# Ledger of designs, part 50: designed miniproteins, single chains, continued (4)

Each design is a single chain, and the fold is of that chain. pLDDT is the mean over its residues in the fold that is shown.

## One batch from the design tools (miniprotein)

Design m13713
Fold by ESMFold2-Fast:
Order: C-alpha cells, then sequence, then structure tokens
Structure m13713 (fold): chain A 100 residues (1-100)
C-alpha cells in the first residue's frame, strides 16, 4: 500500500538523518558551525518527511528519497562546513521544486 511505502521511506530518512548529524558532530570542529549545519539538516529532513506523508505518488516518494541519498553522499564527500551548507541549501531548493 502507499502507507507502507511512506512508512519505509520515512524510516530510511530518519536513519540517514541520525548518521549525518553524528558525522557533522565528529568532523566539524567549530561548534557554532556544527550547530548551524545540524539545524539545517534537521529542517531539510523534516521537510522531506512532510512531503512523503502528503504524497500519494510512489514515484514522487522515490524521487524525494533519492534527493536525501544524494545529499548524504555529498555531505560525506564535502571538505568544508561551507561546502556542506551549499549542499544542504541546494537539496532544499530541489525538494521544494519537486513538491510543486
Amino acid sequence: SIEEIQEEAIKGVDEEKEKVIEYIKERVKDPEKAKELIKKVERLFELVKAFIKKSKDPNKIMELADIILDTVTGLLEAKTPEEMLKIIEAAEKEVLALSK
């Protein structure tokens, strides 16, 4: 059912959010920059979960999940907090465009 697809996608998003937050805490030495990045990640992932909950289109749910996976990959490859911020902001714009 669509509800099962939504629940599975939300679980995956929550698991990736926890991993990314821990990664930022370990890798970003500046606590102020780490705090800003964590808040931006939390906002992005909550936005994605909200759109998954409202979507009745399995293809759209999969596209939202792919944006999260690409964002996670980008954050793990990023060399600076500034690069991480740009990746999160780009992902937020992509999610908002997909929701229209």
Scores: mean pLDDT 87

Design m13714
Fold by ESMFold2-Fast:
Structure m13714 (fold): chain A 79 residues (1-79)
Amino acid sequence: DEKKRNEMMVQVMNEVLKEASKIPDIETREKLIKEASAKVQAIDQKFYFDKMSMEEVEKELKKLLENTRKQIEEALKKL
C-alpha cells in the first residue's frame, strides 16, 4: 500500500524534525535532518526497485528513527 508507506515515511520525518528542533546549533540540526532525509529516500528507492519488502521498510524506518534519536541525544550532551 503506497499510501501507508508514504504515511510511515512522513511520520518518521516529522519525528526527526521535532527531535532535531531541540538542537540550538543550526548547522548540527541541518546536518542531522539531511542525513535522516537521505536515509529515508534510500529506503524508498530500495522498495521502488523491489529490493525491499513493506515489512523491511517498516523495520528500517524504525531503526533509522532510533539511530537518529541517539545522534540528537549525543549532540545535546556536547552543549
Scores: mean pLDDT 80

Design m13715
Fold by ESMFold2-Fast:
Structure m13715 (fold): chain A 80 residues (1-80)
Amino acid sequence: SDALKAALEDYKAVLEQMLADPSTTHEQVVAALQAIAQGLAKRDPDLAEEMRKVLEETIASRDARQGLEAAIAVLDRAIA
């Protein structure tokens, strides 16, 4: 739906802004990925599950930048 696509584009813009900001912390990235997964849970459960896997990997790796890049890639595939 157009509403879902707009929401995905908004999520992507937030993550891209975080990636561009050198002050972005790992805790802020984890919180953003949690919020996105939660927002997607009723709209697209499969995409919410993909985002939760990115979240889990981000927590395990402690790599905020890699987590942002992985999440942006998931959203890009969903938008396309």
Scores: mean pLDDT 88

Design m13716
Fold by ESMFold2-Fast:
Structure m13716 (fold): chain A 57 residues (1-57)
Amino acid sequence: LPPFPVSGKPVLSLEDLKKMSPFLSDEDIEALMKYLDLDGDGEISMEELKKALDEVS
């Protein structure tokens, strides 16, 4: 494959969050998505995820 076309910020879907956070219930992950998903598109940035995890933990 060619080099990455963009080096933009990584974004995570609900499914990605479930895979990264198996210790959280589906409802907890959905609640985090709602608090972090400022765009309302069902995706969040890694930075937003880290901020939420810092607050939850």
Scores: mean pLDDT 65

Design m13717
Fold by ESMFold2-Fast:
Structure m13717 (fold): chain A 94 residues (1-94)
Amino acid sequence: SSLVEEAIRLAEEIAKLGEEEGFEEAVIFGRDAVEVLRRLETFPKELQIQALEALIAQAKQLAELAREKGYEEIAKKAEELAKVLEKLLEEVKK
């Protein structure tokens, strides 16, 4: 899925920006998100839905935390990731 590939790219960018800025929460989230997304299609549909809902919530929380701390680019990428994950969730639910 092109949406899975886009989500992985955004998660990798979040991890890289987190490393460059010293924002550990972005590094941890980005790396974990990449691992989950790479394995997503191996999960049963119900677990894919649960994993995507969890990642969406975490991405939105990271965006809020990043904005509060002044990491504007990380916040922007986390918001973009949440939107891509929401589209992917709609596709999985079909």
Scores: mean pLDDT 91

Design m13718
Fold by ESMFold2-Fast:
Structure m13718 (fold): chain A 77 residues (1-77)
Amino acid sequence: SSAARIAAVREAAARDAPELAAELQTRYGLPPAAATALARQIAAARALGVELSEEEREALIAELKELLARGEVPGPA
């Protein structure tokens, strides 16, 4: 089924997320939790055939850094 196929793609993306999270921490200085969350989103998008542009990726990283620096955290989900 399409749902099972999507789940398999998401699982494959999850396997790549830890390495990407480590790169985001090392290269951009993101905190571990923020790096992990962003890495999962990027990996999932890639696995589904959705590519973020370099500009879009940099904008997301900058936005996360600003939110963290301001202490503006949305309430717990």
Scores: mean pLDDT 73

Design m13719
Fold by ESMFold2-Fast:
Structure m13719 (fold): chain A 70 residues (1-70)
Amino acid sequence: MKKVFEMRVGAGDDVPAALQEAARLLKEKGVDKAIITVDDPATGQPVTYELSLNEKGEVEARATGPPLLP
């Protein structure tokens, strides 16, 4: 059974702090995936980053979600 925790961040300066908080949630809350949505300054659209623990217990972050392209 997988558990997902979602959070939103609307400021670029807050992204590192949000990533650290997501890492804590993955380790302390026992969630399998944390999802962070931030505004992409290049496209003006929200971009979703998925964070998960790898086999070593380290946090991996990857961009995902449907960025709206013109």
Scores: mean pLDDT 66

Design m13720
Fold by ESMFold2-Fast:
Structure m13720 (fold): chain A 72 residues (1-72)
Amino acid sequence: MQLSAEEGQALAAGLTALAPAQLAALEKENPEAAAVVRRYIPPLVAALAAADSAAARAVLAELEREVKEVLA
């Protein structure tokens, strides 16, 4: 799947708007997982804004790996 520039920008804007509240909620429940997610939000937003689906997938795969390690 290839992101269009419009789709990438819309997803980046949505993530930027939603991330602060979601991260605050996650930090109360699991501060270690919140720290991991917080580190990956900027590169994910950058990849989405650039409509770089390969970079976005790579960031998501790395985030999933680190979250699984923290939660295990």
Scores: mean pLDDT 78

Design m13721
Fold by ESMFold2-Fast:
Structure m13721 (fold): chain A 68 residues (1-68)
Amino acid sequence: AEVFEGTVKEVVAAIEAAGHDPRARARVEVEIDGKRYVYEGPLEDSLVRAAVDNPEITSDTRVRVTVL
């Protein structure tokens, strides 16, 4: 498993550079206002769901993405 942790800007760039299969199983963890939200499934689907459910996400939001 590969773990990407940091700001949204840093993590998105790192995932793109790594070239993972968008269907690889992933866990996306987002922290907003002290609340932790977790999305599990295919990498692309999990990232899209996290973004759609959390319109407050900015480039500075802390995220952790684990690709299995």
Scores: mean pLDDT 83

Design m13722
Fold by ESMFold2-Fast:
Structure m13722 (fold): chain A 95 residues (1-95)
Amino acid sequence: GDDGQIGMFRGLFRQTLEGVRWLAEQGDVDGVRELVLDFSRYVTRQVQYAKQNNNQKLLDFLLSETRDFFEEVKRLVPELSPLVDEELARIERVA
């Protein structure tokens, strides 16, 4: 059900953010960039899926969690702010 999917995605956002924090602590900006781009591609597909299935609860959750995730990435790695803003705008356009 929707709650099960939301729980799974919440775990994925948390795990991905933990990866971003670890790479940022190592000074690996390129690693953060690649992780952000890969995760953005994944999230875009999930947003499109939620929209196509008229799953508003999942769509709202994915957009909210994506915004929170990218705000934290910008806090941890300010150098990637332009990339993060572009990826967020791209994801929001498909929603």
Scores: mean pLDDT 87

Design m13723
Fold by ESMFold2-Fast:
Structure m13723 (fold): chain A 75 residues (1-75)
Amino acid sequence: SEEDRLKATYDEFKEKVDKEISDLNKEKDNLLSLGRSSSDKDKYLDKVKDIDAKIEELKRQLELARADLERKLAA
């Protein structure tokens, strides 16, 4: 059905985004670990901030996709 197709498309997108966020969190953990004994801690903290911004943007995209799905299902 069209409803099943729309839900499947959203689920696929969500799975992809969740995986990207998981990978970014692993990168963030590695940077925090490297920064703890570094003479240039600010460099690692700046990279962590960039990753946090990417995660927030991915979450925003997922919320918009969910809202679009709900709108289409309500029509």
Scores: mean pLDDT 87

Design m13724
Fold by ESMFold2-Fast:
Structure m13724 (fold): chain A 69 residues (1-69)
Amino acid sequence: GKKQQLLADADDLDAQARRLQAQAAELFKQAAQSTGKEKQQLTLEAEILEGLAGIYRGVSRILREKADS
């Protein structure tokens, strides 16, 4: 039904957000071991992935709220 579809979509977005967070964590770890421009580039890439994960979690929350309505 409609509620099941919204929850399934939210679960998929949460799974994607977790994968993006894991990738960001690895890039932050690499940045911590780097210097200069490489550190700056790795940090920026990690921050972008964290931002995307946040957007996915935000959309997932909206879908779950809509399912509860």
Scores: mean pLDDT 90

Design m13725
Fold by ESMFold2-Fast:
Structure m13725 (fold): chain A 70 residues (1-70)
Amino acid sequence: DELKKKLAELEKELARKEKEIEELRRRYKELIEQGASPSEITSLGVELAALEFEKELIKREIERVKKELE
């Protein structure tokens, strides 16, 4: 089933993004705790926000595919 294959690929991509976000969140916390420069903290915060937005787009697509499979 093509929809089931698409769902599996989207769930795999979501898992990759979740891992990336988790690693960046850890690094972001470490930078704050170590007193890194405001520019470094801001730059990483922007990257984190962009990945969170991409994750939301993938989650939206997963919900659409799941609704079609109901």
Scores: mean pLDDT 84

Design m13726
Fold by ESMFold2-Fast:
Structure m13726 (fold): chain A 101 residues (1-101)
Amino acid sequence: MLSLEEIEARINELVDEVYRRIKEGKPLDEILAFVREKLQEIADEAGLTPEEKDRLIAIAETGVRRLYAAYQAGMSDEELEELRDWLRDSLIAAVRYFRRR
């Protein structure tokens, strides 16, 4: 089972990879499939329940859709980085909350 520090590192890598793929013009459905796969792996290794895993994926999908829509709308790099940071912080906060038990 991963430590909180290891999980946070994996979430950081995931969010950076999502941002890179959006900037490279990858389709939203491919990015969402990638996010679902990687978060299922992270959640299982983190010892999250099925309900906690579903919640984590829902948070991620919301953040990814927002970031993707902002990129397509031509928002600035500064605004995109704020949305990226929100996605990262939201996922880390959720995992910390679920593992406080």
Scores: mean pLDDT 87

Design m13727
Fold by ESMFold2-Fast:
Order: sequence, then C-alpha cells, then structure tokens
Structure m13727 (fold): chain A 79 residues (1-79)
Amino acid sequence: MELEVDALFPTEEKAKEGAEKLKELFKEMGIEAEIEIVGRNVYVRAKLKSEEEARKVEEKVAEIAREVGAILLGTVLRK
C-alpha cells in the first residue's frame, strides 16, 4: 500500500527542515519514501507494508508537523 501526505509549512526554509526530518524518520523505519518540496508544500509518497505501519507513520508525520509548524492538508492510503 502507499501513503500520500501533503503538508503546508509556514516558510520554504521550514519546508526544507520538515522534509529533512521526514527523510530521517523514513530511513530509521526502513520505509521507502519519495519526498518532494514545492515552495512551502512537502509532498510524501511512502510504500507501506501494513495498516499498523501506516498508523505509526501518520502519527510521526503529525509530530514533525507540530514541531515545525506545518498544517497537514491531507493523507491518502492507496491499495
């Protein structure tokens, strides 16, 4: 399954900071993820093994968003 996340940061600098934290998170969890920065938006596509992994990823992404001051515009799970 694949998780898509769209996060809006307060500045482009904060978007880069958030993207770096997300890259480190996915590396630590052993998750294959694609992260793109478009202005203040950070877009994530992560390949997930289970619904349990998806829940953990969403929780950790929300933690990073709170730390850096981002708004999560949406999360989508694909089959």
Scores: mean pLDDT 83

Design m13728
Fold by ESMFold2-Fast:
Structure m13728 (fold): chain A 72 residues (1-72)
Amino acid sequence: AMKAKAEAPELDPEWSEEEKAEKAAEHARETVLKTKSEGAAAELLKWVAENLSDDGYNKVAAAAREAIQEVK
């Protein structure tokens, strides 16, 4: 049975790196708030590390950390 799933955001290849990072950060925040799962945040951050720049990763990690604090 599937209970909670960290789904990768669908990023348009024509978007700027900044827009991709912003979209991924918003998706990470919504995923954590919806699932209330640190595991879902960790899976999403792994995807971001493989697909975005270090700056984008840091932005998404900050958003996920903030959302985790809100659900505790």
Scores: mean pLDDT 72

Design m13729
Fold by ESMFold2-Fast:
Structure m13729 (fold): chain A 82 residues (1-82)
Amino acid sequence: ELKEKLEKLVEEIKRLAEEVARAGLEAGIPEEVVEKLLEDAKQLPEEVEKEAKKIGLEKMVELAEKRKEELEKMLEKLRELA
């Protein structure tokens, strides 16, 4: 159950990162910054799996929820700039 929740959170984070990247380009954020965000998002599943083995699934879910919230705030900021 926690593993499934974490996998869904990672998928949602990747989707949000893509939305942030698109909104960022439209708002005039440099393409290099947007590409780095997308690269970080692509590495996220592997990094999350590695970190979950170190700190446990419960803590990793908490960190993933925080990251999702940060991306949602970033998207909101970009919408304000556009």
Scores: mean pLDDT 78

Design m13730
Fold by ESMFold2-Fast:
Structure m13730 (fold): chain A 82 residues (1-82)
Amino acid sequence: MEELFARARAEMVARAAALGRTLPREEAERRLEAWFEQLFRDLGELLTYNPELFEKNVGNEGVFEKLEEIRAAALAALDAAA
């Protein structure tokens, strides 16, 4: 799980930086938001079909904290790319 979140974070940060170089801020932010929505859905399905993973991790709170951390890091990368 930790490796999965680290990979997702690195990918989102890289995507945000690329968007900031190629698109206007507003458009880049909209596209990034759509990717976060997809990440939320993918994670929701993973936990739904593997409830034991939910128990073995810190529960909903820890999962949402990790997702929020990824979002914050990506938005910071978008700001830095301007």
Scores: mean pLDDT 72

Design m13731
Fold by ESMFold2-Fast:
Structure m13731 (fold): chain A 79 residues (1-79)
Amino acid sequence: SMETEKKADEIEREFLVRVTEVLDDESLSAEEKLARIRELIEEYARRMKELFPEKEDQIERAAESALAWAEEQIAAREA
């Protein structure tokens, strides 16, 4: 439904903003950035599973991909 799609878009937008904020925070160590982003990914996955319970496996794979991407971004920014 349009309502479900709108909620999904809002959750994704908020998640991306918060992840970017963590990545851009030069006061945080690489370990602290990764820990904060893991929490954000876990919350994102939980919220998405509430909207799409039949897509749990796809959401979990997306979460794994997001974490791998975040690890690469942290490494690139700390170099």
Scores: mean pLDDT 85

Design m13732
Fold by ESMFold2-Fast:
Structure m13732 (fold): chain A 100 residues (1-100)
Amino acid sequence: APIQYIIQLQLTYNDGRIRTTTFVADSQRDALNALRRQLLNAAATGDVTEVSITILAPRTTPASLQRQLRDRAQAIGQDIGQQYNITINPIRLLRVDQPA
């Protein structure tokens, strides 16, 4: 199946350790659902202090849909960050060419 979205999470732990997790979604909805699950899993450890989120979207994604994706991802991050005292950095959304 064609890969449409790549989501990268950089997690900073209270001991200063940094871990990066990457996952792939074939739709905006799947990307947001996967993001929520991964953030909740990270929060459940009690050791994560900061999260940086980068979303790589297909270059052909309309600007309105990109803004919607970023804003929804930011809202998910802020909601979880507030509940678990985790700093969520502003969402980075990049357009990328799909591999052939």
Scores: mean pLDDT 81

Design m13733
Fold by ESMFold2-Fast:
Structure m13733 (fold): chain A 55 residues (1-55, ends at bonding distance)
Amino acid sequence: GEVIRRVAMADTGLSEAELDEIEAARDEAQLRALGRRTGLSVRSLRSLRDALRNG
């Protein structure tokens, strides 16, 4: 939900559009591409994606 998105933006500095890309990522290859662009680890992106989908 919205609370998870606001916390993630504050903690990571990512935009809402970048969070949408993370939430939509289907596999680890997409998460690796996002990691190279954002500087976040695949583990962190996977955890964030799961939180965005479930919150």
Scores: mean pLDDT 80

Design m13734
Fold by ESMFold2-Fast:
Structure m13734 (fold): chain A 56 residues (1-56)
Amino acid sequence: SAELVEKVRLVLNSLFPNGLKPGQEVPLAKFVAQQLQVSLESAFQALQVVLKERGE
């Protein structure tokens, strides 16, 4: 959802302002799912949207 994407965007911009290392997407999606109390699938999709917006 747009709300979840916004929350993930804030987390990434705060904790990973210079970008994510390749292969860290799945571990980070699991962490985000636990922190935001959402499904892993939803967290992973939101994370992919934010990474694409950042050119990653």
Scores: mean pLDDT 77

Design m13735
Fold by ESMFold2-Fast:
Structure m13735 (fold): chain A 68 residues (1-68)
Amino acid sequence: MKLRETPQEVADLARELDPELYDRLEELARELEKIKDPNSPEYKKVMEEMLRVENEIMRRYFEAQRAA
């Protein structure tokens, strides 16, 4: 699973704050592994969705900081 944009600490926080986002990220990573053609529209859509989910995890992290 590619979580370079999401440190483990942030991923753990997201799992506690919104386990749906963490589960979705894992699901997308598995789907990406199943797609053999990296030029397919499906592959590109999954990559875009992974970035969207990673951004949502970061947004949740910053929300928690603003709430403190």
Scores: mean pLDDT 70

Design m13736
Fold by ESMFold2-Fast:
Structure m13736 (fold): chain A 80 residues (1-80)
Amino acid sequence: SAAADAEALLRAAEELIREAEESEDVQKAVVLLTAAGILIAGAEFLARFAPPADRERLLARAEELKKRYKELMKKLDEEE
């Protein structure tokens, strides 16, 4: 289902963000975050086809992950 597929993408994105947060390699972290951003966008797209309750939950989780993504991207941009 669209909801299940969106859930899977959000779980994968969260794992990539975690790995990026723990990485000492700026280039590796950027690649992981780029992949996470694509997965979050895919999840938001799929959430549009989910039932309203699932859509609200999925979009809220995507928004939380996007905040973590943007915060980490800003820190990496500051690292040189």
Scores: mean pLDDT 86

Design m13737
Fold by ESMFold2-Fast:
Structure m13737 (fold): chain A 68 residues (1-68)
Amino acid sequence: SAGEEAAARIRAALRERYPNASEADLAVAFHILYQSADAAARLAALGLTEAQAREALRILVERSRAEG
């Protein structure tokens, strides 16, 4: 799905910078980005629509729960 593809891109980008990032770290990082004042610009830089970002956040949260 588009959300799974978006989540995969976010995980790849963050793990390139933080190779030891857990699924919980990734979920928290993206949630912080999504809640930021410049979220719209940051999401656009990632090539994500609002709907894709929302689905990606949900998938990352689910993965973080499965890891813990």
Scores: mean pLDDT 73

Design m13738
Fold by ESMFold2-Fast:
Structure m13738 (fold): chain A 83 residues (1-83)
Amino acid sequence: QEYDGEFVKEKLLELAKEYAALGTELAKKAAEAARKAAELAPEDPKRAILLAHELAGRAYAASLTGEERAAAEAALAEYLAKA
């Protein structure tokens, strides 16, 4: 198993592409912040990836309101359940 920095970057890039499909500058900022957070916790790459997904999704959802926020929170929950 290779859960090194490159693997983490690949998984975070996938997340960034998913949030970028929502067409927001905020999604990019959230994904970048999550990536940096994962770099700070390299001892458990799987946990770092999950944490990054959670942080990015929460930050993105927190900046939305109403139905958009609910949809973002649902998408995050689905992603974390599959991971």
Scores: mean pLDDT 62

Design m13739
Fold by ESMFold2-Fast:
Structure m13739 (fold): chain A 64 residues (1-64)
Amino acid sequence: GAAEEEGLRRAVELGRRLRAKLEEELPDAEVHVVPLDPERLLVTIREGDKVTIEVLSVEEVEAL
């Protein structure tokens, strides 16, 4: 519904901002941020052979 669509748009926008911030902080890392749902973002950071995978809420990302 419309509320879910607006939530997904918010998650996409927050994910884009988070990715940009992480790419500035970790310029040698491969960063992927994908919205899982309107409230959750999947963050994957690859630094050579090291891979970090985290699920963050949109509220957590907004507080950063």
Scores: mean pLDDT 81

Design m13740
Fold by ESMFold2-Fast:
Structure m13740 (fold): chain A 92 residues (1-92)
Amino acid sequence: SEAEALRAEIRRLAAEAEAAEGEERRRLEEEAALLLAYGMIRQLAEAKGLEYAKEKARELAEANREAGLAAGRPEEAEMSVRALEEALRRVE
């Protein structure tokens, strides 16, 4: 139920982002990325424990930053990294 509600909200934000332009589109994409990261961390925490989930989220953030640099897309990678870091701050 909560996971389904979260997935529905992510889909809604993604659809609104597709219809939006400029700063509004970016804001919607950033919010969707944050919810996706938060959902991933919470699901992993439920399965393997919170400390494991936090460790894996940090590893993913570092891997995404490195991949973005290697691909010549550091700004795109930083959005994903910021979403993961913010989600980590919100998980209790």
Scores: mean pLDDT 81

Design m13741
Fold by ESMFold2-Fast:
Structure m13741 (fold): chain A 92 residues (1-92)
Amino acid sequence: TEEKEKLIEEAMELVQEAVERAEAAGHLEVAMAASMVLLKYAVLKAVGESPEEIAKALLPAVRRALRLAREAGDEETAELLEEALRLLEEAA
């Protein structure tokens, strides 16, 4: 649905901000993990997956990026990824 597409787009904006903040902080593993979420989203959208299936497929990747942000002590990046995860869970 259009509402689910909007939730996913909002989540991807938060993931993009998480990449930028992690890079600025020097947390390269976090930035790479978050960037992989964006790449996976682009691929799934290009092959025509439904919003629900896109959201479900992205959940493990966002959870991994969030875990790495927490392990790095990057609280700001973790908060962005937590909100992205919430939006994707709502879209799934």
Scores: mean pLDDT 90

Design m13742
Fold by ESMFold2-Fast:
Parts: sequence; C-alpha cells; structure tokens
Structure m13742 (fold): chain A 79 residues (1-79)
Amino acid sequence: MELIKKGEEEAAEATAKGIAALSAGDLDTAQRYARGVQGGLTMALHPEEGRKYLERALNALSAGDLDTARKYLEQGREV
C-alpha cells in the first residue's frame, strides 16, 4: 500500500514538473520528469495505457518534438 501511494504521488509531481519544463523548452529536465512519471506508474500498477502514453512522450522528447511530448505527458497524467 505505501509503495503504491508513493508511486502515485511521485507520478503526479513529476508530471506537473515535466509539463512545466516542456513549456520552458528544457528538454533535459522534461526527460528526467517523464522517466519519473513512468517509474511512479509502474510502482502504482497503473493501466498499460498510461505507461504507453509516457513511453511515447519519452520518444517524442528524444526526437525534440516538444508539442507531441507534452500531449502524451498530459494524457498519461489523466489515465
């Protein structure tokens, strides 16, 4: 129970900071927070759909596509 709650809190915090970093154009910081969200979702045993959105966000960040990355981070947050 404790690990799941911690994962959910970390995912929410990392998602918010990841989106803020994307808005500022800070790709390195955005990638760090996107990985944090994925880790949090894994710990919380969230649906596969949420993980898929975060993986796509990481791929978009790696390609420098900030708009696509932000969309996927927002979708991963909502799932």
Scores: mean pLDDT 67

Design m13743
Fold by ESMFold2-Fast:
Structure m13743 (fold): chain A 74 residues (1-74)
Amino acid sequence: GSIPFDPEEADRAAEAAEGTVREAEQLAKKYGKDHPLVANLLTAAYIQASAALTLDPDNERARRVLERARELGK
């Protein structure tokens, strides 16, 4: 395949994404969902979670990050 399967590296990327989306959620509570810092962290979380899903498309942690980011972005 053209994309490597690496579930351990996917979990590391998913863990980073979890930290990023958690920070976005906390900043949104403090400053509001429309704050530019929240938007920047959501973009970072999408990139990190997408990287994890590229390495392991069944990574549930990364899928949960995307769901949390989507919910926060509403």
Scores: mean pLDDT 85

Design m13744
Fold by ESMFold2-Fast:
Structure m13744 (fold): chain A 78 residues (1-78)
Amino acid sequence: DTDKRIDEWLAYIGKTYGKDYEDLARKAADSLKKAKSSLDLILGMMELVAGVAGAIKMTVDQAKEYSLKNYDFFQKLD
């Protein structure tokens, strides 16, 4: 269930980085839930991940760990 996986990822962002970033990411995630094509979902996930990392101002090393964590979440969104 794509919507459930997106909600689990948003909860992870809120618990790990803070509620403000969860709320910001949730607005972007509305587009992912609306557009269900595989390409649109992948592009939307990439945009969402990059947007959240930018808002947090992650270092390169933090972004690498974040990307590896997100790879596991997003692998389950097929």
Scores: mean pLDDT 69

Design m13745
Fold by ESMFold2-Fast:
Structure m13745 (fold): chain A 72 residues (1-72)
Amino acid sequence: SMEEEKQQLLDEALERVEQAIREATSRAEFLRRFRGIVDELEARLRALGYSDDEILEAVGELSVHAARLLAE
């Protein structure tokens, strides 16, 4: 289903964010990697026909998760 495809893409993006936090040697490197992850997620969701609102929700969830990990 579309919901399962969206969740799979979000889960993959979340794993990439966690890896970026572990591997990045500076804040600037992390932010560069994070922008790339967001851009790729947005592009893939658009290609699958998701609306701008649904894409914004997914990006928002990714951003909240990243903020929580960085606050630890």
Scores: mean pLDDT 85

Design m13746
Fold by ESMFold2-Fast:
Structure m13746 (fold): chain A 87 residues (1-87)
Amino acid sequence: PVELYPVTSDEESAKLLKLGEEAVKNNKDDEEKAAEEFAKRIAAYVYKKPEEELTVEDGLRALLDLVLEKNPDAAEEDVKHAEELIK
C-alpha cells in the first residue's frame, strides 16, 4: 500500500494554484480559453505529457484523480457529478 497523499502538501497545492493563475493570465480576455488551458496544464503536470497532446477532458480527469487521492470517501458525490460533466 502506497501513501495516497501527494496533493495535500503545500508545495503541490501551490503548484496547482500557479498553473491556474498562469492560464488566466495568458487568456485574460477569454474565460473559456483560460479554463481550457488550465485543464490542459493540470493534465500535463499530472500525466507528465506535453500540453498539446492533451484535451480539456484529460484535464478534468486529472483533477478528479487529484481530488480522489486527497479525499477518496468524501469526494464520491463530486466525482459522480464531474464524471457526468466530462461525458
Scores: mean pLDDT 66

Design m13747
Fold by ESMFold2-Fast:
Structure m13747 (fold): chain A 98 residues (1-98)
Amino acid sequence: MKDLLIGMLDVASAVYLTVTEDPFRREAIRKLRDKAIEALKNTNDPKLQERIYKEAVRAMRRIADTEDDKKVQEILNEALKKLEEILKESKELEKKKA
């Protein structure tokens, strides 16, 4: 269920934001959360929805565990690219179904 994954992602991001004091990492987590929720809302395939959730949570955890701002930016950029590719794959699947 798409709504369940969005709810779980909101909870996961809230937990990581609670344990993260650095403003730069907090902003990275928020950007990743917002992009992942957007991707979930625009994806109807259950396997792609699961991939979006897993990639977002993995990246949030890596950002929370990282103290180097440059590495945080690299993780954020990598995750945003992966979410964008999943969105493209979702659009191609919709075209193939009708």
Scores: mean pLDDT 82

Design m13748
Fold by ESMFold2-Fast:
Structure m13748 (fold): chain A 74 residues (1-74)
Amino acid sequence: SPEEREQQALLDVVRSMSPLLTPEQLERVNKLLEEVREGKISVEEALETIVNDESMPEIVRDVARRLLDWLRSR
């Protein structure tokens, strides 16, 4: 389903960027993933939260922004 595909894309991004994140940053991203899994927020909302988190590395925010743009273009 589109929802499973979007969730998988978010997981793949998190896995690829885990080495670039501090434990605290990784915990915040994992909480967002749990909220998406529980249906509390959308994948789009999770990505927007990452993009707007000034404590995240710029490369992480850039990747999240590109995924967000991709989702919004559909």
Scores: mean pLDDT 78

